# Ledger of designs, part 88: designed miniproteins, single chains, continued (2)

Each design is a single chain, and the fold is of that chain. pLDDT is the mean over its residues in the fold that is shown.

## One batch from the design tools (miniprotein)

Design m7245
Fold by ESMFold2-Fast:
Structure m7245 (fold): chain A 70 residues (1-70)
Amino acid sequence: SRPIDVDAVVAEADRLAKEGDYESAADVLKMGIKLQPGSAELWRKLAEVYEKLGDKKKAEEYRKKAEELE
């Protein structure tokens, strides 16, 4: 297997989110998902970011995707 460093992707997204940069946090997570679409953690983090952005519909969609992968 050739996994990406999911922990590094999550750490970068969390850092951006702490700075209030939820758009950049979402972009980082989306790049990680393109490389490892089977990572439930990346989908869950993306859902959390979209909840902070106020996009409840996308947040629910990404949360369901994470649940399907767990």
Scores: mean pLDDT 83

Design m7246
Fold by ESMFold2-Fast:
Structure m7246 (fold): chain A 66 residues (1-66)
Amino acid sequence: SMSEQLHQLMVQGSELVKQLKAAGKDEEAERVAELVERALQALSRGDVETAQRLFEEAKRLAEEAL
């Protein structure tokens, strides 16, 4: 469901930002947080494709930084 997808994205996004901040990657944490926020906004208006793209980009940035 949409609410389950929103919850999962929010939890995973929050965890990525937390891990980046803990690693001292403040600039990367800010970029990931912005992408996650945009993904949540897209998902809230039913734009699943845009949300998935933005979240995938956020995960890629976090993986590269960690």
Scores: mean pLDDT 83

Design m7247
Fold by ESMFold2-Fast:
Structure m7247 (fold): chain A 59 residues (1-59)
Amino acid sequence: APTPEQQREIAFLERSIKRLEEMLKKAKEEGAPQDLIDAIETSLQNEKEALERLRAEAA
């Protein structure tokens, strides 16, 4: 089972990922510049990878 520290970090990343996904959706819907969309997608990918690593370490 994940430690309390791992649980807090997982919860933080899950919340952050959800926020970034909402930002990405809004940016695409509003026709934001591609550079901004790319930046949000990069941040989202990095945080998803961090979450996957933490979940693997917690197993």
Scores: mean pLDDT 84

Design m7248
Fold by ESMFold2-Fast:
Structure m7248 (fold): chain A 75 residues (1-75)
Amino acid sequence: MRRGRAHINITTEAGSDEALVTAVVLGPDGRVLAIVSETVPLSRAEETAERLVREAARRAGLDEVEVASVTRTTL
């Protein structure tokens, strides 16, 4: 079983309704397999983070992915 880990950052700007969602997906050996990002409406940031992690894990051939951290950054 190839189990990976994901680290998610959701970056927002004060007064903006948009969020930059960035996910880093690591393999079972701790190596970076993917870095993916997308700018979406703030209301869709969480949904987008889940989708990006799932898609990146699938492309990397991971059987499972654990979300190890979610950080929020406000600019």
Scores: mean pLDDT 83

Design m7249
Fold by ESMFold2-Fast:
Structure m7249 (fold): chain A 58 residues (1-58)
Amino acid sequence: SVRALLEKAREALKAGDIETAKRYLAEATGMPLEEVEKYSKEELETIITVALTALDAQ
């Protein structure tokens, strides 16, 4: 599920595994990995948090 992929991305980011976080975010969003690679760690954290919050609002 999208939620499970975003949660895995968040955990990878907390562990300092930025590359794994980018892969899970790309899979969760359907965004090409090359687009996700453009994001900084801070941008990845913001995107993951916003996406998880949006899912929780449903």
Scores: mean pLDDT 82

Design m7250
Fold by ESMFold2-Fast:
Structure m7250 (fold): chain A 62 residues (1-62)
Amino acid sequence: GLNALATASSTYTASSSDDLSIEAGQILKITSLIDGEFVEATSLSDGKSGKVPASFLKVVSV
């Protein structure tokens, strides 16, 4: 996996069962690239995984 760390730049509310809801300032681990729009990420606060828009994330560590 990628093992990149990222911080949520803003709140994203899941629109489908495959999506992960995130809050601004939340720390996530990017585990996979899905496409140019979405990444697969795991929230470090609750361990939940799902798709989030790449534009809502700021990579801070790899």
Scores: mean pLDDT 78

Design m7251
Fold by ESMFold2-Fast:
Structure m7251 (fold): chain A 75 residues (1-75)
Amino acid sequence: SEEGLKLLKEGEELFKQGKYEEAVEKYRQAIELFPDNTKERSEALFNLGKALAKLGKYDEAERLFQEAAAQREAA
C-alpha cells in the first residue's frame, strides 16, 4: 500500500539517524499494511530485524531475518 511504503521510508530515515526505537515503531506499522509473501513485507521485516539488532535484541532480530527470508522465497 502507499501508506505502507511511506511508513517503510520513514523508518529507514529514522534508522539512518540512529533513532532505532522510533524506526522499530514505523517498521511494525508498515508490516501490518503489506500482504504476506510480498517483497515489501520481506524488506520491512528485514529492516525491523536490523533495528532490533541495534537495540541489542538479537534473538528477536534473528527470528525476523528468518521470517524476511521466508517471505522473499514465497514472493
Scores: mean pLDDT 86

Design m7252
Fold by ESMFold2-Fast:
Formats: structure tokens, C-alpha cells, sequence
Structure m7252 (fold): chain A 55 residues (1-55)
């Protein structure tokens, strides 16, 4: 359980880093990139909460 939560948290961190890199290369697409990343991050955070509740 703890290992799965850590992997999801690592994935969230990687997505945010990748989004920042993409924004640096294409600042005009900042809002679109941020919106997409936030949606995915919210889904991953929801999965973390579900896993923690299954203890």
C-alpha cells in the first residue's frame, strides 16, 4: 500500500516537472498545459485517498 502511494506521488511530481518544461518551451500554451495536468493530478490524488482508506 505505502509503495503504491509513493509511486503515485512520484508520478504527480514528474508530471508537474514535465509540464513546467513544456511551458518553458511553449509559454503561449501555459493555460492548456496547466489545466490538463491539474485534471490528471486530481485523479491520481483521488486514487491515493482510496488506497489509504482501504487499510
Amino acid sequence: LQQQVQRLQDTIRSLREQTEEAIARHPEERDELLRGTQEVVQQLQQQIQQLQQQQ
Scores: mean pLDDT 79

Design m7253
Fold by ESMFold2-Fast:
Structure m7253 (fold): chain A 68 residues (1-68)
Amino acid sequence: LSPEERLALAVAAARAAHAADPEIENYSAEEVAARVRAELERRGYRAEITLEKEPDGGIRVRVELRPA
């Protein structure tokens, strides 16, 4: 999968997760990442979503996808 394809799949999974549970907007970043990962796995991908905290308080998101 290209980086663009991985991003498109992650965005689609995030939209599906939000549609399934609107309260997702009130969850922590880690909880949101877990739900997005579950949606990607339902679509036949092995997903790893990593949240890295930057020293200045920012969050860097890494997404890795492999076909199941």
Scores: mean pLDDT 70

Design m7254
Fold by ESMFold2-Fast:
Structure m7254 (fold): chain A 58 residues (1-58)
Amino acid sequence: GPKPRVVREPVVSPDEEDRLLVDATYLIYMEENNLPPPREPSEEVLEKAEELKKKWEE
């Protein structure tokens, strides 16, 4: 059979995590003030925003 290979998917780096946090916070701010977001938010930004909301809801 073929030789098995392990592929490692890159994880978000600290720099990317900080960027996502800023973008997610800005998105939440815009939503709370009933303003449209400046750009189409990525799935990662949307997920981070939901995560922040849940942490602060608790």
Scores: mean pLDDT 66

Design m7255
Fold by ESMFold2-Fast:
Structure m7255 (fold): chain A 80 residues (1-80)
Amino acid sequence: DSSSAFIIYEPKKLLEQGIKEKDINLLKEAYEKAKELIEFYEKALEQARKQGTPSEYAEKLLEEAKKLAEEAKKLLEEME
C-alpha cells in the first residue's frame, strides 16, 4: 500500500537529514513524527482486533515506526 509507505517516508527522511547535518531539530521532528505513527498504528491495530481481522501490514509499519523512534531518541541522547 503506497499510502502507508508514504506516511513513514517523511520521518525517515527527517532522520536521515538530521544524521547528515547533525541537526537536533530535525532529529526531534523525526522522533515526534515516529511517535505519532506509533499511536496511529496502535489505534489501527486495536480496531483490527475488534473486527477480528489482524492487519499484518499495520503491524509491520508499527514496528518500523517504533524502530525509527528508538533510533532518533538514541541519536538525540548522543548529541545532547
Scores: mean pLDDT 75

Design m7256
Fold by ESMFold2-Fast:
Structure m7256 (fold): chain A 81 residues (1-81)
Amino acid sequence: SPEFLIGMAELLLAVGQWFERKGDFLTAGRFYERAGRLYYEAGDYKSAARAYRLAAKAYRQAGDNDNAQKALERANALESL
């Protein structure tokens, strides 16, 4: 159900925030990206865009500019819907 996917995405965001607080920005970015995918599958495009933006920021902090750019492009595409 969409509600179940949203609940899982919220859990993944919380886990990502925990890794971000520990300075593991690469792992945080991966969890935020996974949360974005689940929000997208649930049809919550606003939350998906936000999660991808968090992933982009985390990837940039990790020095992973390629994944940061891809996450930002996904967020921008969802905001244009």
Scores: mean pLDDT 91

Design m7257
Fold by ESMFold2-Fast:
Structure m7257 (fold): chain A 70 residues (1-70)
Amino acid sequence: MSEEELEAEIYLALALMILGVAKTTNASKETLEELERLVEEAERAAREGDVERARELAKRAAKVLKEEDE
C-alpha cells in the first residue's frame, strides 16, 4: 500500500470504531444511520487513498457521536 492509502485506511478504522461505540452504547437509529453513511463514504476515500477526505469523515463521525449526548 502507498502511505496515503495506509493513512486513509487508518481514518476508516477510526470511523468504524466510532460506529462500534455508538452501537454498543445504544445510540439512536438516526445517529447509527448517519454513522453508517459516513463509514461508507470513508470506505470510498480509503479505496482512493484520499487521506484528507477520510480524515474529515472520521472527524464528522466523532462529532455525530458527540451530538448524540446533547
Scores: mean pLDDT 81

Design m7258
Fold by ESMFold2-Fast:
Formats: C-alpha cells, sequence, structure tokens
Structure m7258 (fold): chain A 68 residues (1-68)
C-alpha cells in the first residue's frame, strides 16, 4: 500500500514536470503493486487524457469505477 502510494506521488511529480509518459509508467507500477488502488487508476486515466490518449483514458477510468 505505502509503496504504491509513493509511486503515485512520483507519478504526480513527473506529471507536473510535463513528463507524461514517465508519469503514466509510475501509475502503472502503482497499479501492479495494488490493483485495487482506485485513485491510481483515476490518475492514470487523467494522465492519459492530458497526453491526448482519450480512448485509453476512458478505458482505465471505467476500471476505477469498478473498484472500491
Amino acid sequence: MQQAQDLLEQGRALFAQGRYDEAIAQYQQAIKLDPNYAEAWLNLAGALAAAGRHGEAAKYGGKAAELE
């Protein structure tokens, strides 16, 4: 849990730097460690949308809605 949260924070820092692909990679790592981490799925969807990858953003946003 804590390690997945740390990865999410690193992803957000990369996102703030405009490094969207690296932010996406950190969010994906957080999800691999904690697949039920709905906030990580939401942040991944947001980063994908910001990167112009709207189809993938919608898909991963839907996964977040399925989780608790």
Scores: mean pLDDT 81

Design m7259
Fold by ESMFold2-Fast:
Structure m7259 (fold): chain A 71 residues (1-71)
Amino acid sequence: MDVEAAIAKQEAVIKDPSATPQEKANALTVLGYLLAQQGRYEDAIEYFQRALEIDPDNTAAKEGLEKAKAL
């Protein structure tokens, strides 16, 4: 499975000026989980925080942030 392709797909959504804030928040959350899966916890924390800036009620981003900080 190509994790780099998955990351590139999420980055494309984040950089897309036509994407909605909600789509960008979801893409940031997915990217955070992909980075955490690669052991890149500091990068994952940053992306989860960005997702929560757009959507403070995003449960997946909140859970991801708590797990990444606890490691």
Scores: mean pLDDT 81

Design m7260
Fold by ESMFold2-Fast:
Structure m7260 (fold): chain A 90 residues (1-90)
Amino acid sequence: MSAIELVQQARVLLYEKKYEEAIKLAEKAIELAPNSPVTAGALYVLGEALAEQKKYKEAIEYYRKSLEIAKEHGNEELAKLAEENIKKIE
């Protein structure tokens, strides 16, 4: 499975509220494609899954990393989503 496919499946698992499985797939996507545009999406999924589990400190860390990489690759939509979620928790 490609890194992009892993992130897509992780988003489906988030929708199904299978947070632990979503985290595992997102982590694998990051391992396969570190510091890529795909990594920003995977980090955002990790932040969402952790926030849903009320692990807010960890969620903020992943949203911040997602924000940094999203900005580096010009993904303004993902950057805004990450910033909004950080503000909701803080």
Scores: mean pLDDT 85

Design m7261
Fold by ESMFold2-Fast:
Structure m7261 (fold): chain A 73 residues (1-73)
Amino acid sequence: SLGRVAGAASKGGKEGVEALVPLLHDKDPRVRQLAADALGNLGGEEVRKALTPLLSDPDPEVRREAQRALDKL
C-alpha cells in the first residue's frame, strides 16, 4: 500500500533504503513511483543501481519518476 512507502521513507538513511528497495518491485505502480521518489531523496550509489531498472518499467509514470530520481543523484 502507499502507507508502506511513507513508513519506509520516514526511517531515513541506510534503514530507509533497505525498506524502500523492495517496494520498487511492488505490483502497484503507485507504490513503485513513490518508492523511487523517496529513494531519490536519500541518494547514494546503491540507490542509483536499484533505480536504473525502473527506466524500463511498463508504467510510464514509474519511468518518469525513476529518471527524475536518478537526475537528483
Scores: mean pLDDT 80

Design m7262
Fold by ESMFold2-Fast:
Structure m7262 (fold): chain A 68 residues (1-68)
Amino acid sequence: MEEETRRLIERAEELAERLRDAGLDKAADIVELSTEQAKRLFKEGNYEEAVRIAERGIRLAEEALEAA
């Protein structure tokens, strides 16, 4: 649970950086906000919700990168 959640958050952070490098600043901002929320939930021990938020951020980032 913890390791999986951490990996998903790291993946979302990586994708946010890729969005920013691609000039997709608004999408990067949204994914960064999702990542910060997931980190907060992770610190609270709410892994289920943290995973859900991180996965949503990853999906948004992947769609934005594919559409660009």
Scores: mean pLDDT 84

Design m7263
Fold by ESMFold2-Fast:
Structure m7263 (fold): chain A 72 residues (1-72)
Amino acid sequence: KPSEKQIEAEVAIALALIHYAIAKLSGDVDEETLKRIEELINRAVQALKEGKYDEAIRLANEAIDLARKAFA
């Protein structure tokens, strides 16, 4: 069974991906901001693969925050 921290990281990344998809589909978010969100998600996924769950959660939450701010 995965650890609670691993599940938390996986959920955070899933939420970041949902926020990214909404931002991209909206057409209202500039391409530079979309690339920054994608970079944060890619870094979060890499941290998850390396077992760095706290880093993965932090990076995923940064991506979510950036996506939310982009909607004003």
Scores: mean pLDDT 86

Design m7264
Fold by ESMFold2-Fast:
Structure m7264 (fold): chain A 85 residues (1-85)
Amino acid sequence: AEKKAEEAKKLAEEAIKLAMEALRKSGGNIDTINLAIAAALKGIGAEFMAELGKTDEKKAEEALKDARDALDLAREALRKGEEAA
């Protein structure tokens, strides 16, 4: 449980970092901004769920899924920002 929670936290932190970078590089592109914000919010939620997951295996698994989804959204936002530049 704890290992999955720590992994989810690391992935969520990376997703938030990439989302903020995508937002910085957005150049005012609305699609990139919307994806970056969505990724950041999902990452924050995953980080919170990971904290609860330290004592709950199901919450740790949910946090891990949410963190992976947030990371995918952040990567897509960054890619779109780079393509629009």
Scores: mean pLDDT 81

Design m7265
Fold by ESMFold2-Fast:
Structure m7265 (fold): chain A 56 residues (1-56)
Amino acid sequence: SLEKKIEEYNKEIKELRDKLQAAVDAGADPATVASLEAELNKKIEEYRKEIEKLLK
């Protein structure tokens, strides 16, 4: 269902946010932090596009 798909995307985004926060808190390399930020942003855009398609 759409609801379950939204829930799964929210879980994945939360996991990426948590991973990014943990990396920042652990003092990870700037390149690692930037990579995780890019991954998170890509996932958010992917989610937005998929929801947009389902609402058309």
Scores: mean pLDDT 81

Design m7266
Fold by ESMFold2-Fast:
Structure m7266 (fold): chain A 94 residues (1-94)
Amino acid sequence: SLKEKVIKDLEEFLKKHQFSPETRAELERLIEEAKKTDDPQELSRLVSRAIALVLQEIGDEIEQALNDLKDYEAGKKKPTPLAKEFLEIRKKLE
């Protein structure tokens, strides 16, 4: 069903990206609420809220990844998966 596909796509997105424990818990709660609703309008609202939360939090993860890249360039630690993804994107743009 469309509902099952949307929920699966959101769960896969959560698997591919790292979020704070608080943001992850809220996203998982929104996904679980989406599983409980039979109303297409309510499903759309819950999915939209989840997407908005992802966009809000990815800003913090981007900042963290940029800080991680600075630490990596200084030889302090290995880059996070998101920082590695940024490095690959930058390389493709050159």
Scores: mean pLDDT 69

Design m7267
Fold by ESMFold2-Fast:
Structure m7267 (fold): chain A 70 residues (1-70)
Amino acid sequence: AKDGEGALNGGLKGIELAKEGDAQGAIATGQAAIREANEVLKTSTDPESIKLAEEGIKKGKEAIELAKKL
């Protein structure tokens, strides 16, 4: 799999958890996705991996924001 895919998938999973009412799970999963994405951005030179990591950060932040509304 491409670097950054895990971060994107984690962010998307966090959003799902928030929509299901799992605020704690959404925050933890979103934070983990952001951490993974930041690590990819520090080490990767692959443009696709960088884009996936950037999207992962965006989705992770969205998951945390949705969780805070619960």
Scores: mean pLDDT 85

Design m7268
Fold by ESMFold2-Fast:
Structure m7268 (fold): chain A 101 residues (1-101)
Amino acid sequence: SPRPIALSPEQAERLRELLEEAIRLIEENLELIKSVSSKPVDPEKIRELLDQGRLNEAADEITSVILDVMENLPSDDPVLQRLLELQEEMSRIYAEAVRES
């Protein structure tokens, strides 16, 4: 991101919970995601970003995975649908933060 969006502590906690769910979903479906991804997928790297409090970078990595797998998975795939739902919820948190600025 060219400029980090400032999140409130409550917004940051909500985002962390969504990112942890997304990482878990990727870990549980790692072989499927790797089989359709054009890029290396490393959920451990994303988890390390969370541990460092680098939430925006973790969100960017999750979005990159979603965009890559979206091209190669059918639109009705349950893993893709859940990842897209999580992305929408994360986007709502960022939209909220921008409105409060």
Scores: mean pLDDT 83

Design m7269
Fold by ESMFold2-Fast:
Structure m7269 (fold): chain A 72 residues (1-72)
Amino acid sequence: DEAKERLRELIREAADAYAAGDEEKARELEEEALRLAEEEIARLSPAEAEELRRAAAGAAAELAPEVEARVA
């Protein structure tokens, strides 16, 4: 569960960096999140990997309206 919480934290930090206009930092945080997700997925069963992907998609969906409002 620590990996899942860390992934959520990185996603939030990346969104905050984008909102602040720090695209380079946001990209670095995204790369770190992808690396952690890849490592975690490699350790999981197919069912657990699917749950993690759904959690990530849910977090992204929650942030998407805020990001869209910021960019529009």
Scores: mean pLDDT 70

Design m7270
Fold by ESMFold2-Fast:
Structure m7270 (fold): chain A 63 residues (1-63)
Amino acid sequence: ELIEKAIEAVRAGKYDEAIKLVKELLEKGLISEKLANGAIEALKAGNRAAALAALEEAKREVE
């Protein structure tokens, strides 16, 4: 599942990979624009906790 891969990338410190996965989720309509933008901004700022919170919220919305 693409969103779980994004969460795993964040946990592994692979923020560039996580940003690419979040953009792919947005292109496929699997994440809201609000949560995608929140996650990307958090990742660019190095805020792991905020990025994980946004991605976990996105996972709850699609399941």
Scores: mean pLDDT 81

Design m7271
Fold by ESMFold2-Fast:
Structure m7271 (fold): chain A 55 residues (1-55)
Amino acid sequence: TERIVRAVELLATGRYSVREVAFLVGFRSQSAFSRAFRAEVGASPAEVAAGARVR
């Protein structure tokens, strides 16, 4: 969804925690966000946030 795309962008900036991103994109809880994110992306928000390890 649009919210998950936005969440990927926010996580990539490194400026926000997973919890902050969850609420910024309109989820009621970090757990609900993490579940929806994993279902759409195939990885957890924490894994995506750590994805800068290649660069």
Scores: mean pLDDT 75

Design m7272
Fold by ESMFold2-Fast:
Structure m7272 (fold): chain A 74 residues (1-74)
Amino acid sequence: MPSEEELVKEAQKKIEEIKKILKENPDLPEWMKKNLEGLIQQIKQAIEQRDYETLQMLLKGTDLVIKEVEKELK
C-alpha cells in the first residue's frame, strides 16, 4: 500500500495531468470537462480531510476517466 505521503504526491500529479488535459483540449464535451473538474475538487477535498481511503479510490477512478477522455480524443 502506498504511504499517505506517496498517495498525496500521486494525487497532486493526477491533478496536474487533468489540468493539462483541460488546457490542451478545450474542445472536449462539456460533460467531460465537468467530470474532470469535479474529480480535481473531490481529490482536493479528500487530501484536505486526510481521507486517504477515499483518495485511493478517487485515484483509481481518475485513471478510468482519463482513459475514457483519451478514447474521445481519438
Scores: mean pLDDT 80

Design m7273
Fold by ESMFold2-Fast:
Formats: C-alpha cells, sequence, structure tokens
Structure m7273 (fold): chain A 108 residues (1-108)
C-alpha cells in the first residue's frame, strides 16, 4: 500500500513541478508584454499570478508532507501529500489558462 501511494505521489509531484514551471514561463512572457495588454489582459495576468502563488505554496506544503511521509513511512501523511499535489496541479493549470488568455489579449 505505501509503495503504491509513494509511486502515485512521485508522479503527481513531477506533474505539479512541470505545470508550475510552465505557468511561471507564461506569466513571465505576459509580464514582458504588460504595456501591450488591454485592461482585460492585465486583470487576467493578475489572477494568473495569484493562482501561481497559491500553487507554489500548495506544492511547498505537499513537499513537506511527502518528506515526512517517506521518513516515517506514514500512509496518512502520504495521502495528505497526494491531495496537496493534486490541488497544486489544479491551481497551476488554471494559472496557465489565464496566462494564455492574457497573452491572447495582447495580440488583439
Amino acid sequence: MFEELEKKAEELKKEAEELIEEAKKLIEEAKKKYEELNEKGKELLEKAEELLLEAEITLGMALIYYSLAKKYKDVELLEKAIKLFEEAIKLAKEAIELAKKALEEAEK
């Protein structure tokens, strides 16, 4: 049971880290074009930055629980880490979507 959950946690960790990195790159690109963004694009970028911050904080918490779960071989801590990785993935995906929409507003 623990080994199967640990494998799932490791896969979700990698997905969360990759999506957060993608969100950071898109938000940085939108920030470079900030003066070219209309008001709607600026609002979308601000929301994307807020979601990215929440995703990074959630990933940080997930990594703490994951480290503790591995150290103590604690299934409950591992399940908490999994839920936090899933939440970080959700937040990062939303940040990516909003950042892409902000960039589309710069091209209008």
Scores: mean pLDDT 88

Design m7274
Fold by ESMFold2-Fast:
Structure m7274 (fold): chain A 65 residues (1-65)
Amino acid sequence: SMNDKLLEKAIENIRDMVDSAVATGSLTPEIIEQMKTVLEQLKRSANEEQKKKIDEILDRLDAAE
């Protein structure tokens, strides 16, 4: 559906932002908490495949704490 495509795009965009921030050492506790909040909000509307992708990004943020 169109909503599934929009969610995939949102997940892809936040993953790219997280990967860039990890690579540049730009992750602060404040940015980590903001990104976690967005990911948890996306997760409420996500299907099982999308939830798995979100959980992988959340695990990466947890590893950076």
Scores: mean pLDDT 83

Design m7275
Fold by ESMFold2-Fast:
Structure m7275 (fold): chain A 61 residues (1-61)
Amino acid sequence: SEEERARLEEVIKQLKAAGFSDEEIRRNVRFAVRHLAEKRGLSPEETEELLRYADELVEKA
């Protein structure tokens, strides 16, 4: 959802500002996305789209 994407962007920005490496951010974000997918009952397609979006945000930040 739009809210989930906005939260991912905010988390990535905060971790980047705190001095975490892109690799460390990717690990944290992937774990969080998988946990959110289980909790919210996201489809496999929705989960993969969210993971792809998160990876792109980390690379572009």
Scores: mean pLDDT 76

Design m7276
Fold by ESMFold2-Fast:
Structure m7276 (fold): chain A 89 residues (1-89)
Amino acid sequence: ADELLREALELLGEAEEALRAGDRETAIKLVQEAKRKAVEGALKLGDEEAAREIEEETNRAIEAIRQGDLLSAMLHLGRARRLVEELLK
């Protein structure tokens, strides 16, 4: 679980960097991979509610990126990051 959650945090950071660089396609792929790892990690910890919230926030981030709403994308990525960090405590 911890390894999956740490990998998800790294991927979310890389997605944020890709987004700042204007590479929206790479950012979306990185968020999708982070979502898969974070949801799996949360479910392995038995935290179904955190898994749902992570999925919701990462999906909202992906949609915002697709629409070019960088402010909304960064907000939802930040929320997803905080949820994953809380699971690592």
Scores: mean pLDDT 88

Design m7277
Fold by ESMFold2-Fast:
Structure m7277 (fold): chain A 62 residues (1-62)
Amino acid sequence: MNAITDEEIAEAFARMIAGLIRSATKDPKEAAKLLKEWADSQTDPLVREALKRIAEELEKEA
């Protein structure tokens, strides 16, 4: 077991939220849009960057 870093926690949280949004919307483009809006509202730079990066990946998959 590796110690979980703050960056890894932020990434895991962002991925969990992305998965939930994707499941709810069933549309990766809509999920990416929502994730970008959430990223813009985040004050934590690690969470903001993780959400933006995942949103960009979802847009590429759509």
Scores: mean pLDDT 74

Design m7278
Fold by ESMFold2-Fast:
Structure m7278 (fold): chain A 65 residues (1-65)
Amino acid sequence: MKEELKKKLLEKIGEILRVIGEEFDLELLLKKGEISEEEYKKKLEELRKKKEELQKEMKELEKKL
C-alpha cells in the first residue's frame, strides 16, 4: 500500500513539473512576442489552477503515508 502511494506521489510530482515547464514556456513565448499579455495571463491562470489541484492531491496522498 505505501509503495503504491509513493508511486502516485512521484506521478503527481511529475505532473507538477510539467505544469511548471508549461508556465516557463508561456513566459518565453510572451518575451518573444508570440502571444499577447491577455492570452498569457489567461493560460497562466489555467496552469496555476491545475498546479493548485495537483498540490492538493499530493498533500492528500502524503497524509495517507
Scores: mean pLDDT 80

Design m7279
Fold by ESMFold2-Fast:
Structure m7279 (fold): chain A 111 residues (1-111)
Amino acid sequence: AAELGEEGGRKAAEAGEAGGTPEAGRAAGEGAAAGGRLAGRLGGGGVGAAAGGAGGAGGVAAAMLGASGKEAGEAAGQGAAGGGRGSGNEAGGRGALEGGLKGAEKARKAA
């Protein structure tokens, strides 16, 4: 789950670096969605999907704020890793939300 979310984040970083435009945001979102779908298939029970989604949200936020591709990818990867680690039955959703918030906050600080 976290590994696939990090791959989605890497694609988001690549897209952000390539454009810094609305097209970069679209590509980042598309990569994150693909990563989330793959994570969901392998992780089952939505855990993988949550991790991918958290990563994707961080990456898109970074791109929208004009962060560099590297910083957008780091934010997305951190969000996805946080979501993946927090995925116990009771805390899975909370871990994904916390990961996503940390990713988005890092993206804002990256400007």
Scores: mean pLDDT 49

Design m7280
Fold by ESMFold2-Fast:
Structure m7280 (fold): chain A 87 residues (1-87)
Amino acid sequence: SAGDAGLDTFLKLSGIKKSDLSDSTLQALINYFNSFTPPVGSGIGRAIGETKILVKNIREGKISQSELAKMLGISQSNASEIINLVK
C-alpha cells in the first residue's frame, strides 16, 4: 500500500527505527502516506516522493513541531520526538 511504502521509505531516509515510535505514531504516518493514494492506481510513487520531501523539510528546519503535528494528526510531543530523531 501507499502508506506501507511511505512508512518504510520514511524510516530508511530518516534513520528512525520502527521501535523508536509508538504504534499510534506509526499508524498516523501510514494514514498520512495513504492520503496520497489516487482514485485510480496505487499511490506508491507519490507516497515515496512526498516522504522524501517531508524528511528533507524536517532536516532543513523548514517544518515546525506544531506544523508537523497538524500535518500528521499527532501530538506536539510525538512531532518533537520525530524531529529530534531525524536530526
Scores: mean pLDDT 79

Design m7281
Fold by ESMFold2-Fast:
Structure m7281 (fold): chain A 56 residues (1-56)
Amino acid sequence: SAAEEQKLEEIERRAVRGYILRDVAALEEAIREAEKLGHPELAAGIRRALDQVRAA
């Protein structure tokens, strides 16, 4: 649905911002939202970004 597509784009945008700002809480929330929408591949990508933020 269009609403689901917009929500997905919002999650991706928030994840990118969280990565740039090194905002762990924002990345964790984005992972949860991606999983809730049934996008485990997106959640896995965001989790990799979170791991990089934590390792730095």
Scores: mean pLDDT 85

Design m7282
Fold by ESMFold2-Fast:
Structure m7282 (fold): chain A 64 residues (1-64)
Amino acid sequence: SPSPFLLGLRLYREGRYEEAIAYFEKAIAANPNFAEAWRYLGEALEKLGRHEEAAEYYAKADAL
């Protein structure tokens, strides 16, 4: 079974940003110290125009 993070990456590359976010959130729930998952969650939010939320998650990634 592919990991939630890898499924999120696939959906992100397909432009399915809302679905990608759900899988990145699952990856973070499994490992809250997964900086790359926090960063991609931010990138997906930016693609949806949710820039303030994206900035918050980039800050979380940088703190790890």
Scores: mean pLDDT 88

